# Designed miniproteins, single chains, continued (2): the designs that were tried, part 109

Each design is a single chain, and the fold is of that chain. pLDDT is the mean over its residues in the fold that is shown.

## One batch from the design tools (miniprotein)

Design m7770
Fold by ESMFold2-Fast:
Structure m7770 (fold): chain A 117 residues (1-117)
Amino acid sequence: GMRTLGVAVVVDGERVEITVFDTDGRVVLEEVIEISRLPEAAERIAELARELGADRVHVVAGSATDPERARAVAEELARRVEELTGIPVTATTVEAPSLEEARRRAEDLARAAARAG
């Protein structure tokens, strides 16, 4: 069957929170980075995708205040991971009324994508 790696991203100004779910929906990476460190984050996600034998990667960016920044971050991560791995990467955004709710929704969707693959 198809194996999907799930990536949840929460953007809070220049701070980006990243949670990565393996192909069974288990957390394999949690980190907080500055937005300028997205290239290094993409390399770590790419390594996990290869190690876990992912056929696809799905990125979900959660936003409470800046949906366009969340979209840009999700698209940048997706582009870089796809360039590094050759694995198809899809990116979506989810809006929420608070950062905590944005994190919960992004993680729930990323985990669901990983389990459904």
Scores: mean pLDDT 88

Design m7771
Fold by ESMFold2-Fast:
Structure m7771 (fold): chain A 68 residues (1-68)
Amino acid sequence: VVYPASLSEKDKNGLRILFDPKQPLSIRRAALLGLLSSPNPEVKPYLRQHLHLIKDPALRELVERMLA
């Protein structure tokens, strides 16, 4: 997975946690909320482009809903 160089280390860590299937769902949801609070305009486009990498259906639906 390639992260845009413009993303902060905090945003990159949030994306890593969100897309990691080994992380608990509660931690992945917390990472999503942190990413959506980011002032970086590249975060939302990145999430839209990479929704297919989220294997959990409930978490993927949440991300899709939050991006709508």
Scores: mean pLDDT 79

Design m7772
Fold by ESMFold2-Fast:
Structure m7772 (fold): chain A 86 residues (1-86)
Amino acid sequence: MSEEIKKRLAELLREAGMFDLAEEVLKSDLEDAVSLLTLKIIDNEDEAERLKLIEILAEALGLPEEEVKDMIETYKKQYEYRKKRE
């Protein structure tokens, strides 16, 4: 997968003070890294932190924040449904 996007994600996470998450991203494939961030957004009760993670994903992927929000909602529905079913 794209190492550049993954490194950019890690840089943005470090700037936000999320050092542990940045290290996990660097150890993962890009798809797994995006899934990790998406799960952190879904499970996060802090609105400011959720918005910051959405901004980080949007910047790293080169997408508008609105598209990232749509992606997260789609992933949430599909991922949670699969986990519940299995």
Scores: mean pLDDT 75

Design m7773
Fold by ESMFold2-Fast:
Structure m7773 (fold): chain A 92 residues (1-92)
Amino acid sequence: MLSEEEVKEIKKYLEEAKKAYENKDYEKAVEKLDKIEEILVKKLGRELADQASAKPTEEIAEKVGLPLEVLEEFRDLMIKAYLEYAVENALK
Protein backbone atom coordinates (compact mmCIF):
# COMPACT_ATOMS: atom_id res chain seq x y z
CA MET A 1 0.00 0.00 0.00
CA LEU A 2 1.22 3.51 -0.87
CA SER A 3 2.19 5.98 1.88
CA GLU A 4 0.45 9.37 2.25
CA GLU A 5 3.55 11.09 0.81
CA GLU A 6 3.54 8.75 -2.23
CA VAL A 7 -0.20 9.39 -2.77
CA LYS A 8 0.45 13.18 -2.69
CA GLU A 9 3.38 12.82 -5.12
CA ILE A 10 1.26 10.74 -7.55
CA LYS A 11 -1.59 13.31 -7.40
CA LYS A 12 0.94 16.11 -8.05
CA TYR A 13 2.41 14.33 -11.10
CA LEU A 14 -1.09 13.52 -12.39
CA GLU A 15 -2.14 17.21 -12.19
CA GLU A 16 1.12 18.25 -13.89
CA ALA A 17 0.58 15.62 -16.64
CA LYS A 18 -3.04 16.78 -17.14
CA LYS A 19 -1.93 20.43 -17.44
CA ALA A 20 0.84 19.49 -19.92
CA TYR A 21 -1.67 17.47 -22.00
CA GLU A 22 -4.12 20.42 -22.07
CA ASN A 23 -1.22 22.64 -23.28
CA LYS A 24 -0.38 20.03 -26.01
CA ASP A 25 3.00 19.37 -24.36
CA TYR A 26 2.70 15.61 -24.84
CA GLU A 27 6.39 14.93 -24.13
CA LYS A 28 6.07 16.55 -20.68
CA ALA A 29 2.75 14.78 -20.03
CA VAL A 30 4.39 11.38 -20.80
CA GLU A 31 7.39 12.25 -18.54
CA LYS A 32 5.05 12.97 -15.60
CA LEU A 33 3.01 9.80 -16.23
CA ASP A 34 6.26 7.77 -16.37
CA LYS A 35 7.13 9.10 -12.88
CA ILE A 36 3.78 7.85 -11.56
CA GLU A 37 4.42 4.41 -13.15
CA GLU A 38 7.91 4.35 -11.55
CA ILE A 39 6.44 5.00 -8.07
CA LEU A 40 3.73 2.34 -8.55
CA VAL A 41 6.21 -0.32 -9.78
CA LYS A 42 8.79 0.45 -7.06
CA LYS A 43 6.27 0.33 -4.19
CA LEU A 44 3.66 -2.24 -5.37
CA GLY A 45 5.61 -4.42 -7.79
CA ARG A 46 5.09 -4.77 -11.55
CA GLU A 47 1.97 -7.01 -11.45
CA LEU A 48 -0.14 -4.79 -9.16
CA ALA A 49 1.18 -1.59 -10.84
CA ASP A 50 0.11 -2.97 -14.27
CA GLN A 51 -3.35 -3.88 -12.91
CA ALA A 52 -3.75 -0.40 -11.37
CA SER A 53 -2.79 1.41 -14.61
CA ALA A 54 -4.50 -0.89 -17.18
CA LYS A 55 -7.77 -1.99 -15.52
CA PRO A 56 -8.39 -0.24 -12.20
CA THR A 57 -11.20 -1.64 -10.02
CA GLU A 58 -12.40 -0.70 -6.51
CA GLU A 59 -10.54 -3.78 -5.15
CA ILE A 60 -7.27 -2.74 -6.82
CA ALA A 61 -7.73 0.88 -5.63
CA GLU A 62 -8.15 -0.37 -2.02
CA LYS A 63 -5.02 -2.58 -2.29
CA VAL A 64 -2.99 0.30 -3.81
CA GLY A 65 -4.29 3.01 -1.43
CA LEU A 66 -5.39 5.42 -4.19
CA PRO A 67 -8.97 6.55 -4.96
CA LEU A 68 -10.45 4.68 -7.94
CA GLU A 69 -11.08 8.04 -9.66
CA VAL A 70 -7.32 8.85 -9.55
CA LEU A 71 -6.40 5.47 -11.10
CA GLU A 72 -9.07 5.86 -13.82
CA GLU A 73 -7.85 9.41 -14.63
CA PHE A 74 -4.25 8.10 -14.76
CA ARG A 75 -5.25 5.24 -17.13
CA ASP A 76 -7.28 7.51 -19.43
CA LEU A 77 -4.54 10.17 -19.56
CA MET A 78 -1.85 7.52 -20.25
CA ILE A 79 -3.81 6.23 -23.26
CA LYS A 80 -4.39 9.75 -24.67
CA ALA A 81 -0.94 11.23 -23.95
CA TYR A 82 1.03 8.22 -25.24
CA LEU A 83 -1.02 8.14 -28.48
CA GLU A 84 -0.42 11.88 -29.10
CA TYR A 85 3.29 11.53 -28.21
CA ALA A 86 3.65 8.57 -30.62
CA VAL A 87 2.01 10.60 -33.44
CA GLU A 88 4.33 13.58 -32.82
CA ASN A 89 7.42 11.31 -32.84
CA ALA A 90 6.27 9.58 -36.07
CA LEU A 91 6.08 13.02 -37.75
CA LYS A 92 9.65 13.97 -36.70
Scores: mean pLDDT 81

Design m7774
Fold by ESMFold2-Fast:
Structure m7774 (fold): chain A 97 residues (1-97)
Amino acid sequence: ERDELIAGVRELLGPEQAEKVEKAIDTLEEIFPFFAEMARISLREAIEDAKAGKLTPEQILERLIDEVETAIAMAEYLGFPEEKIEKLRKVLEELRK
């Protein structure tokens, strides 16, 4: 499932972006598993939409960025340790490059 999603990202966006996406999903799985699952669902749908010509490759990354931003906001609201929130912020910075 995860490997299939990363293969789809690599095909559409290339190896550098696929590596960033993989790191983002892995970090979400470690810190906030619920949002890792949401990110996987959003990415699967975005890849399918891109193959159908409904999305640009950039919009695939935008959907993942939105999930990570939501995860950060929820982690802050729930009082997660700052060190975990900083890991999510670092991932967000890498996705935006």
Scores: mean pLDDT 84

Design m7775
Fold by ESMFold2-Fast:
Structure m7775 (fold): chain A 69 residues (1-69)
Amino acid sequence: SDMERFVESVRQQYQQAVELSRQSSTPEEARQYIDQQNRLMDEAGRPLGLRGELDDSTVQQLLDQAASR
């Protein structure tokens, strides 16, 4: 179903954002990757009336991780 495909896309985008954040040298780079992924997920979910973005807690965790490098 469209819902199942969207949920799988959210899961994949989340995993990609985590990996990109871990590879980021700065919080600035991590933020850019997070913003790009959230934009793509918002566009993908729009026809289904869904939002597929990282929550604030996860975003903060990724930014803190990048800042520790």
Scores: mean pLDDT 67

Design m7776
Fold by ESMFold2-Fast:
Structure m7776 (fold): chain A 95 residues (1-95)
Amino acid sequence: SPLMDEIAKLMNELEKLLDSLPKSKEVRRFKAGVLASATLMYILALLSDNEEAYKKLIEGLKRIIELVKNFDPSKIEEYEAEVRKLVDEVVKAAK
């Protein structure tokens, strides 16, 4: 499936970018939270199997990738709040 191939590519890109981040305790916690959130969004979209949930998952993964590419450790709380909103969008779509 082209859609599943795009999701797999985005998940792999996110994991590689997170692995490139500094190895501080705060950044490691942020990385763990982002991976957990991305995995939850993926499971919810997969279980719902609806077009809007997959769309919100792809949009969410692309946004998280952008945040990680422009990573600033002073903004971790802002990134965590935005990631939570992206999870909520997938939850709403996944009904």
Scores: mean pLDDT 88

Design m7777
Fold by ESMFold2-Fast:
Structure m7777 (fold): chain A 67 residues (1-67)
Amino acid sequence: GTPAEDARNDAALPVVKLLNETIKELEKVRKISDEEFAEISHRIAEAYRRDGVAGAQAEKERLIAKA
């Protein structure tokens, strides 16, 4: 990849992993729409920007608990 892609992937890897784990857990109990996927993605990314990996992990747990 380009240096910019590599840096972006390195920085975003934890949030992408947490997003994928969240979607997999939710899909065990119901189908997730494209609109819900976008909202979940936004919330996980926002939590990551605010509180890093710990914030993203907390948002994942919160979203799964509400399902």
Scores: mean pLDDT 73

Design m7778
Fold by ESMFold2-Fast:
Structure m7778 (fold): chain A 74 residues (1-74)
Amino acid sequence: FPLSAEWKAQLERMFRRYDTDGDGVLTAAEMRRFYAELGLDLSDEEILAFWDKDGDGVIDFDEFVAGVLELGKL
């Protein structure tokens, strides 16, 4: 499905944009930059409660994709 492949490519670009360390995971601070660009000011606790599904304190690419798809339902 071409839209799914394009959507994945867009999510990879967004992930890399906020992954300032290039370590392949996002911190709550890096996700606050994502929300700030959307005009939202969220706490680290609010960000991790939504995005950090395994409780490791970081957001991997699979969690990022899942979270963006959930936000797209709003």
Scores: mean pLDDT 71

Design m7779
Fold by ESMFold2-Fast:
Structure m7779 (fold): chain A 82 residues (1-82)
Amino acid sequence: GEEDFEKGKEYFEKGDYESAVKYFSEAAAQMSGVKRGEALYNLARALKQLGKFEDANRAFAEAKRAYEESGAEELFRQRLLE
């Protein structure tokens, strides 16, 4: 989970959004709560960079649900503000 999340961030920063999607998806599958929400949020960002806007919108919605279930909806709002 955590290692896949870190790899996803590294690939995202170097512009390899396809690899970032792979690792953020794997991280989200292995995580729960706020950490799952963060992985799903970053997955959505990577999908948006690839032009996969419908997939990105679904990932954003799943991230919001993960934050809400964890009582951390305000953190999700802060993410939307960068």
Scores: mean pLDDT 83

Design m7780
Fold by ESMFold2-Fast:
Structure m7780 (fold): chain A 79 residues (1-79)
Amino acid sequence: SPVERREQAAVEAIKWVNEHKDEIIARVQARLDRPVDEDVLYSAAIKAAYELLFAGEPLDLDKVVERAVEIVRDILAGG
């Protein structure tokens, strides 16, 4: 079902991001022009990984970082 697929993607995204947490956070922060709270960077990374998995794309560090940077920039523009 769509719900089960979303739940599986969410669990897999969280697990994968936790396995790569320090590198993802460092790379996302390096692409931003200001310091950003780690919790915001972490949440953006999980959302990025989730979106890729739900779209049927493999988890790739460069793609997750690129999408997470976009998500953080959107958050900062809205605040």
Scores: mean pLDDT 86

Design m7781
Fold by ESMFold2-Fast:
Structure m7781 (fold): chain A 99 residues (1-99)
Amino acid sequence: SPEEEAVARVQALIDEARSKMEEAKKVGDKAINYLKEKSPEKAEQFKKLYDYYLETMEGLIEVAEKAAADPSRIREGFAAAEQAILTAEDMIKKAKDML
């Protein structure tokens, strides 16, 4: 059914979001460690941004997971998973710009 296909697609996006989040953590940690050697103040500021992005991604993934368990919320799950991926990609870009 279209509902079953939509649930499967949201689950695939959740898996992609988690993968992108792990990449964001790896690049973000590298950027923070690099900045600590150059400017402790900039490292602290970037870490606050990094923590905020991780919290945002985790919250969006949680919304998507709850929606995957409830077909009536599938559009919310789709939107949340896509936003988690975009948030991770933006964090990866910002981290690379610090290197």
Scores: mean pLDDT 89

Design m7782
Fold by ESMFold2-Fast:
Structure m7782 (fold): chain A 84 residues (1-84)
Amino acid sequence: SAAERLREELRRRLRELQARYDALVAAGQPVPDALLAEAEELAREAEENREILSPELYREIRDLALRVDTDRGIQLIVEGVSKI
């Protein structure tokens, strides 16, 4: 079904994004804006299709997006982006 294909696509995108994020962290590299944008987009699509996703898949997507966002926020502070 279309719903099953969407669930499979979102899971694939989650795995691909997770692998890229994990490789970045392992290499000690900062989170690029493009990766954050991809994570936010995946989370948005998961929210829009909440009823189609398993609770586990939804949580995995949400948790990854939160982790990517948090790490980027921390790196911007550490790199000397100051706020008053």
Scores: mean pLDDT 81

Design m7783
Fold by ESMFold2-Fast:
Structure m7783 (fold): chain A 117 residues (1-117)
Amino acid sequence: MSKVDFLIEKFEELKKRAEAEGWEPLKEVYDLAIQILKAIKDNAPVEEVLSLLERLIETLEKHGFPKDIIDAARKGLERVRQLVAEGKPLEEIKDEVIFTVARVIAELERYKTEQEA
């Protein structure tokens, strides 16, 4: 299993749990994270991946998630844009996108745990 396939399966499980628990904002964010990873897996144009990352940030802001999580997504998008502008290899761009999405979801899981405590 590739790292991307592993993360897609994990995020689909997290989305299913969020749906079952009635956490609609988290379900929407997990769905978008899955869409980003599938775009990476399918070798979608970089502009499509950037558009999906922008939608991820907008979704986090729309639902009022913590600033630190939004900042993590923004810094990731900025880094991806920098790599694209510098003409870096697609694998390096893909790795940065995967890292950004994984970090955002990890921080959301910590936030969710703190809200349930």
Scores: mean pLDDT 85

Design m7784
Fold by ESMFold2-Fast:
Structure m7784 (fold): chain A 95 residues (1-95)
Amino acid sequence: SIKDIYKKLLDDYAKENPEFAKEITELSREAEKLQKDYEKKNGIKKTLSILSVVRRRIAEAAREGNEDELARYQELYNKLIDIFKKAVKEYRKKK
């Protein structure tokens, strides 16, 4: 599936880029925490993706006028999207 290819490509990139790996791990933990907090508050589960968390952080940095965080999360978002596009291309080749 595209998700399996995307996960493999993210893992491969993270292995060669430790700082990226650290950021992805933190975003995954944040997504999991937000899901648990939502479930605790509302009694129902809601799935959150890393991309959704990054989009939220971009919006927040923009509201706060934090140009450094905005640039950082925009760069991270673009990297995640580039890897996803590679996953889609590889998936199409296999089908």
Scores: mean pLDDT 77

Design m7785
Fold by ESMFold2-Fast:
Parts: structure tokens; sequence; C-alpha cells
Structure m7785 (fold): chain A 65 residues (1-65)
């Protein structure tokens, strides 16, 4: 489903941002997160509201890690 694919890609983006932060510091983590969310928005044609919701969920997961 679209929801399952979106959730899987969001999890991948979170993992990539956390890995970048560990390897190259916090700024690299933020840059990776921003690039991943932009790509997510393009791939799934997300509305502004959907992209904001995805960004908030990504931040929630990063803080929980």
Amino acid sequence: SREAALAAELARIVDAALAAAREQGEDAGYATLAAGLAALGRRFDLSREELVAAALEAVRRIRAA
C-alpha cells in the first residue's frame, strides 16, 4: 500500500539521518534528514500537511532513538 511504502521510506530516512549524525555530526544528520524528506515529498507527491506530518514523525523517532 502507499501507506506501507511511505512508512518504510520514512524509517529508512530516519536511519540514514541517525547514521550521518553519528559519523559526521549533528549538521550532517540534519542535512541528510532534510534531503530525505524533500525526496519523500517528490516521490509520493505529498501535500504540505502530509510533508509536515512526516517531518514531525521523523523528529519524534530521532528523539526516541
Scores: mean pLDDT 88

Design m7786
Fold by ESMFold2-Fast:
Structure m7786 (fold): chain A 83 residues (1-83)
Amino acid sequence: SPNEEAEELLRIAERVIAHAQAVIDNDDKASYPAELRLLRTMVAMLEAALEAYPEISEELKERLREALARARALIAEIEAALA
């Protein structure tokens, strides 16, 4: 179902976000370009899910938007570090 697909995407997003945060916390700058690509892919997937599944629960929409905001914040942090 759309709700189950959104929940699975959130599980994947949480793992990607947690990994990117760990890379930043460890100052592993060599991994930054790869993390940036993964986060950008995750942002695109989260945006697509919000557009494709308007009928999912409001709680899931809020969690998708929260994950999207967190991924975007990490992208901005990595981009600033690579500038």
Scores: mean pLDDT 89

Design m7787
Fold by ESMFold2-Fast:
Structure m7787 (fold): chain A 65 residues (1-65)
Amino acid sequence: MKEIDLGVIELHIAVQATLGLLELEEEDGKLVVHVNERTKETEEAIARIKKLAEEAGIEVEVVYL
């Protein structure tokens, strides 16, 4: 069962960043997600991150490299 929290978003990003697929930055109070490789896993993670962040009232920007 999933738990909706900012910590869950950060955990998912940390896992993907370890694989070199995603990198997280904070800019002007919004979450910026840099995507190094577009895979099914990264696309699904981004969609999840956006949903969780919107529920928490946080804006997310996705940057594809």
Scores: mean pLDDT 67

Design m7788
Fold by ESMFold2-Fast:
Structure m7788 (fold): chain A 77 residues (1-77)
Amino acid sequence: SEEEKILAELEKMLDYLRANPDLPIEEQVEMLKKAVELYKKLIERKASPEFLQKAVDLIVEMTRLLRENIEKEKKKK
């Protein structure tokens, strides 16, 4: 389904962030913005609460990684 494709894209984005912690912070922020746009598409498609919950959990984890990567960058300065 299209909803499953959106979740797969979110999971792929999270995996990419985990594999590339040294990506520029600006690029990581743009990925998070794209993840939020994908979540909005799930809402527009009237996805089930289960799909919406999975998407939120993935976005929360992406936000946690971004926060950790910002802290690492601050310590380099």
Scores: mean pLDDT 84

Design m7789
Fold by ESMFold2-Fast:
Structure m7789 (fold): chain A 82 residues (1-82)
Amino acid sequence: MAIELARKGMEAAEAGDLESARRYLLEAARLTRENPSHEDILAIVGAVMYLLALAQDYELQGDEEKAEQLRELAKEVLREFE
């Protein structure tokens, strides 16, 4: 289920729905923390990398605010594992 939530989070982020992206990705991270698997960990890593790539795309378009929101979301997801 964590892999599916990570996918939905990435799709929401791509659509510009950062609120839904945050909900899906934080849920995926929490599920992965509770029952870790290699596949779930790779899905979370992939989602974080995808958010950072999207942030760079927004920065190149001049949308610094959205770029920073995506970078902050990536950090928040990673903090679930601290």
Scores: mean pLDDT 85

Design m7790
Fold by ESMFold2-Fast:
Structure m7790 (fold): chain A 78 residues (1-78)
Amino acid sequence: MVEELQKQLETFEKDLEELKEAVEKGEVSPEDALKGLERGLEELEQLEKVAPEELLPRIEELKKRLEEEIEKLKEVLE
């Protein structure tokens, strides 16, 4: 289970970076990106409930990154 959770967190990190780049290139609308990030944040909150203590700092860091990107996109959408 821990191994699978670590892979899920790695996928989250990769997906976040890819999403940021896609928005910057205009390949994904800010509205679609915002919905994706909100879904991701909810998924991270679910993972946080079942994650071992060792993974909690990484999940918190990812949640903070997602929250920052969400706020940035909200400013763009105005």
Scores: mean pLDDT 79

Design m7791
Fold by ESMFold2-Fast:
Parts: C-alpha cells; sequence; structure tokens
Structure m7791 (fold): chain A 99 residues (1-99)
C-alpha cells in the first residue's frame, strides 16, 4: 500500500546516502514527500504520520544525528500497522545501528 511504498522509498534514500549517492538519496526523499502529499489528499492519516517521521529521520541522519534518526524510526515502527512497512523500517534501523 501507500505506507509500504513510503517505507521502501525511505530505505532506498537511506541506502543511497550511505553509498555516497546524495543526489539519488534526495530524489527518493522527494518521491517520499510526494507519497505523503498523496496520503494527505486521500485522508490516509496513518501513512501521513509514519511518512513524516521517516522524512524527519532522514533529515536527522543527514545532519549526523544517528540517535535521533533511530528514535524517529522506532516511533514510526510503533505507529505503523502495515507489516511490509514495518519490515522496511526495521531494516533501516538495523542499517543505522551498524554504522
Amino acid sequence: GLQSLAAELFLKALKALLAGDELEAEIYLGLLRIVVGVAKLIGDEKTVEVGELLIEAFEAFKKGDIKKAIELLEKALKLSEDEEAKEKIKEAIELLKSV
């Protein structure tokens, strides 16, 4: 669904940033922002909440605040009711804990 797409785009953005591909990371982040915008238009409040936390986590990581990024991802994981989205968020948390 839209929430799992948001989580997938976030994970792709994070992997690109970790690989040093800042432009590719910003493109995936831009697509994530579009998905959150669509969620707002259709009234998918849970996807908006999760997606906004994912965007905040990305911005925190980009600024070097890994602890804050992990905290925001753990909040997104707790709020998410989509099993595929949860799996992608867990993968992102594990990646950040490994750096």
Scores: mean pLDDT 90

Design m7792
Fold by ESMFold2-Fast:
Structure m7792 (fold): chain A 115 residues (1-115)
Amino acid sequence: MLSEAEVRARFMRLTAELVTLAEEDPEAGLRALEEVRRLLQETGAALPEERDALEAEVARLDAWLAQARTASEAERVALLRGAFGRAMATLLAVALRHPERAEEILAGLEAVVAA
């Protein structure tokens, strides 16, 4: 089981990588956000106690994704940065409440960044 400090450090690194991706390649950032959305859904399916909160976050991301798809390039970068910040904060909170799931959540996020 990962320590809280290790979980927080890895989430900080992954959040920075996703924000950088959104700034350098907004289309790749949009695809990465769609994968983070999928990870939120999968995490909610695996953790019934978190399901309602994660489904609410998925609905919020769906609204942000719809806006980002129709936005100008500059507006899209700002929307993606905000969406990543919020989604990553949500997954971090879940990983801290469920330390036994933290490695799986982090592995999923690392796969998104590596793509």
Scores: mean pLDDT 85

Design m7793
Fold by ESMFold2-Fast:
Structure m7793 (fold): chain A 79 residues (1-79)
Amino acid sequence: MREKLLKLAEELSKKAIELYKKYLETGNKEYKEKAEEILEVLEQYAEAIASKDPELAEAIKEIIKKTKEEMKKLEEEAK
């Protein structure tokens, strides 16, 4: 079901942002690596389903894009 998968993608996105904030606070590269792994998994999933459910794939890609934008803003604020 699309709503359930989108909710899961949003929760994973939120976790990636939280991990990235911890990386910026602590300097611990493991948090950055874990955040990047979450985004990689979401990207792979979106690509895998793109031919079968292009609308869901597009929605997941939009979540990834917004997540990357938030992470970039956090980096800018940390400077």
Scores: mean pLDDT 83

Design m7794
Fold by ESMFold2-Fast:
Structure m7794 (fold): chain A 89 residues (1-89)
Amino acid sequence: AEELRKKAEELAEKAAKAIAEGEKLLEEHPDDKEAVLKAIGLILRGIGDALEALLLGKKAGLSEEEVEALWREKVREHGAKIIPSLLPK
């Protein structure tokens, strides 16, 4: 249980960092094709990691609300803007 929670937290943080980095690349280098492709790759990888963190969190016994609260915290900490929430509610 503790190991799964730690993995979920680590993946959520990694996801938020990757998305924030991708957003910065798009904002700072919108006309650089290589930077844009790298940014898209970072954002997509971040989305995958965020979804895996949600699944691991649920497997560890966290509610959807608890996993979403964790994600929102990591988004705030790392400045990701595109995906502020993993759930529509």
Scores: mean pLDDT 77

Design m7795
Fold by ESMFold2-Fast:
Structure m7795 (fold): chain A 68 residues (1-68)
Amino acid sequence: MKSIAEVLGLEGEDKKEADEAEERALREAREALATEEDAARATGRALLAIGDALDLALKLLRERKKKE
């Protein structure tokens, strides 16, 4: 299993930050899917949480590319 950070080639502190954000987002997504009565709302909340983690990983990748 590969994290978003691993797929994007992030390493060290960037990978740790992105991995922690992904783990938090996955917990939020699972909680939303388990507790929300409205399936559309639950799905929307889960996708937003995952999107936020992906946006962080992409931001870290872009900052690395600009640093080079």
Scores: mean pLDDT 74

Design m7796
Fold by ESMFold2-Fast:
Structure m7796 (fold): chain A 71 residues (1-71)
Amino acid sequence: EKEKKIKELERKAVSLYSAYSIALAGETAAEIIAERGDRKVGEEHRELNRRTAEINREKYEKAEKEAKELK
């Protein structure tokens, strides 16, 4: 019951954190592209990855907090 719900929330948090980490890596790569290549394309991709990271961060923090409250 409680254990199953905790495991589901922890699994969800891991998936969301992975998406967040990928977006952070993408933001760094886009920044390099902006400096060394096409600035406009790099800045647009940086902004997109930043927004994606913020959304996934909020979702995983919520899932992690709920899991902690059940422990």
Scores: mean pLDDT 79

Design m7797
Fold by ESMFold2-Fast:
Structure m7797 (fold): chain A 103 residues (1-103)
Amino acid sequence: DEKEKLIQRVVEAFRKFLEIQLENLEKSGDEEAREKAAEAIERFFKSLGKEELGEKAKEAMLNKDIDKLLKIFEEFVEGLSVEQVQALLDVLEIQLERYKESS
């Protein structure tokens, strides 16, 4: 239950982060930045032994499919410990605050 609540919070933070990233990429017209983000996400999941999730995440990022990216991310965080989910939430919240200040 504690872990489920943390997962809901981290998924929501990730949703907000992705929406900001995609809006910024659309405003810039920067397809190269989107491709680099997709490759980085793929490499991240592959480094964790989650190659199939990495491939799906890359495809979702290239297609700007927020819902698919969130589903992939939710599946990934369900496999993490409570402490790992909390750490990931903290990182995402820091990133969100940085975007509020610089946007």
Scores: mean pLDDT 75

Design m7798
Fold by ESMFold2-Fast:
Structure m7798 (fold): chain A 96 residues (1-96)
Amino acid sequence: MEKEENKKKAETLRKLAEKYEELGLEELAKAAREGAKLAEEGKLTDEKAFELQVRGVLRYLGVSEEEIRELLEAIRNEDEEKIAEFAEKLEKRYLE
């Protein structure tokens, strides 16, 4: 069952990547393709899938790799204050 589930998950992520490419969302497409590769290798955990999606979205918005890393570390540590600080910075830069 697990091998079949991994194959189906990888196929779904590849189809998602194609849709993102059609929409011009290149960073999200890249994250989906990376996720598909990890799924085929049986290395895609729910945590890793979430991290790849977050990275793709933030890269699309032009957020730096350093800030992405800090946010992902805050999420892993359940640091609500740090997450809120990041959200405030993002809003001030991109959503005003």
Scores: mean pLDDT 73

Design m7799
Fold by ESMFold2-Fast:
Structure m7799 (fold): chain A 80 residues (1-80)
Amino acid sequence: SLIEEAKKTIEEAQKLLEQLKKQPLSPYQQTLVQQAQQQIKRTQEAIEEYLRNPSEETRNRLLIETSSLQGLVVRLKDIL
């Protein structure tokens, strides 16, 4: 399900951020960490909104936020 995919993506992003925080970060890496943290929050909010008010609009928001986080996960993996 879309919710399961979103939750899995959040968990993966959180694990990558924990690994990155174990080392000194360059300015570029710090920016990616901040972007990933913000996108995790947006994706979590999109899950809650969709669960509270299921509609095509809230479903599309959840899809977009999840896809954005997936892109950041790829970037986080590249810098590990």
Scores: mean pLDDT 90

Design m7800
Fold by ESMFold2-Fast:
Structure m7800 (fold): chain A 85 residues (1-85)
Amino acid sequence: MEREKLLEELRKLIPQVPKYTVKALLEGLINNEINYEYLEKAEEHPDDRVTDEEIDEFMAKVKKELTLEQLRQLVEALRDILAER
């Protein structure tokens, strides 16, 4: 049940973090590289958040593309972002 608990926590964290920061981290984990295009969009649109309508699509991609270790890394990265300031 570790994966299910991480997915539940991720679903709660995603709407609290800038939308393009979450997208940059997700694509970075999938491709094993830094997604600079989404990071630039996060700087331009820092107030944008993943909506309730978008979260189900985002979670479906996470479930399909991420390993347990990558999911853990994503949750930890979002926690760190929220813990700053």
Scores: mean pLDDT 80

Design m7801
Fold by ESMFold2-Fast:
Structure m7801 (fold): chain A 59 residues (1-59)
Amino acid sequence: MAEARFERFKDKALNGKRVRTLDGREGVVIGQAKDSVYVKYEDGSIERFPYSEIEEVLP
């Protein structure tokens, strides 16, 4: 559930972590806000994702 993902990730230190977003893309978190993360993808693009749209934190 979107709310469960928000609660799971919003309080975690994600800067520098690799994440997969719900659209299947993977990138590195370069910034966090109260409700969202900024993810830099391998092509150099940076997009803002709400915590509810993070599928998982990768190892």
Scores: mean pLDDT 75

Design m7802
Fold by ESMFold2-Fast:
Structure m7802 (fold): chain A 59 residues (1-59)
Amino acid sequence: MDIDKKLFIEAVVKNEPHVSEEELNKLSDSELAAYFSALGLLNPELAKKIVNESKKLKE
């Protein structure tokens, strides 16, 4: 998947209001990918929605 880190973080914050944008911005690209993988295991529907939202924000 080709998504911008900033757009991905914005999509996560929009869908998970309890998640800190600052904490996500501290993560490296690989750490952010690990976070997304864990989210996908716990809530695959939400993870898919976040990816789609990130792609839309690329426009």
Scores: mean pLDDT 70

Design m7803
Fold by ESMFold2-Fast:
Structure m7803 (fold): chain A 58 residues (1-58)
Amino acid sequence: MSKEGQATGLVAAGSPLSVEELKKLSQDELDELGNELGLTATVEQADKGAIAAAEAGE
């Protein structure tokens, strides 16, 4: 629901735009960036976390 929360998440996921710039974008543009970067970042982090956990758990 909050555009600011979504913008902050996009910056954390690696968006080149700042939170303030993202807050100026339309909801559709934020949603598309969130879908692309959020999905990609989630997959990458899950893979990295699984590998690190496997080595640390032993």
Scores: mean pLDDT 63

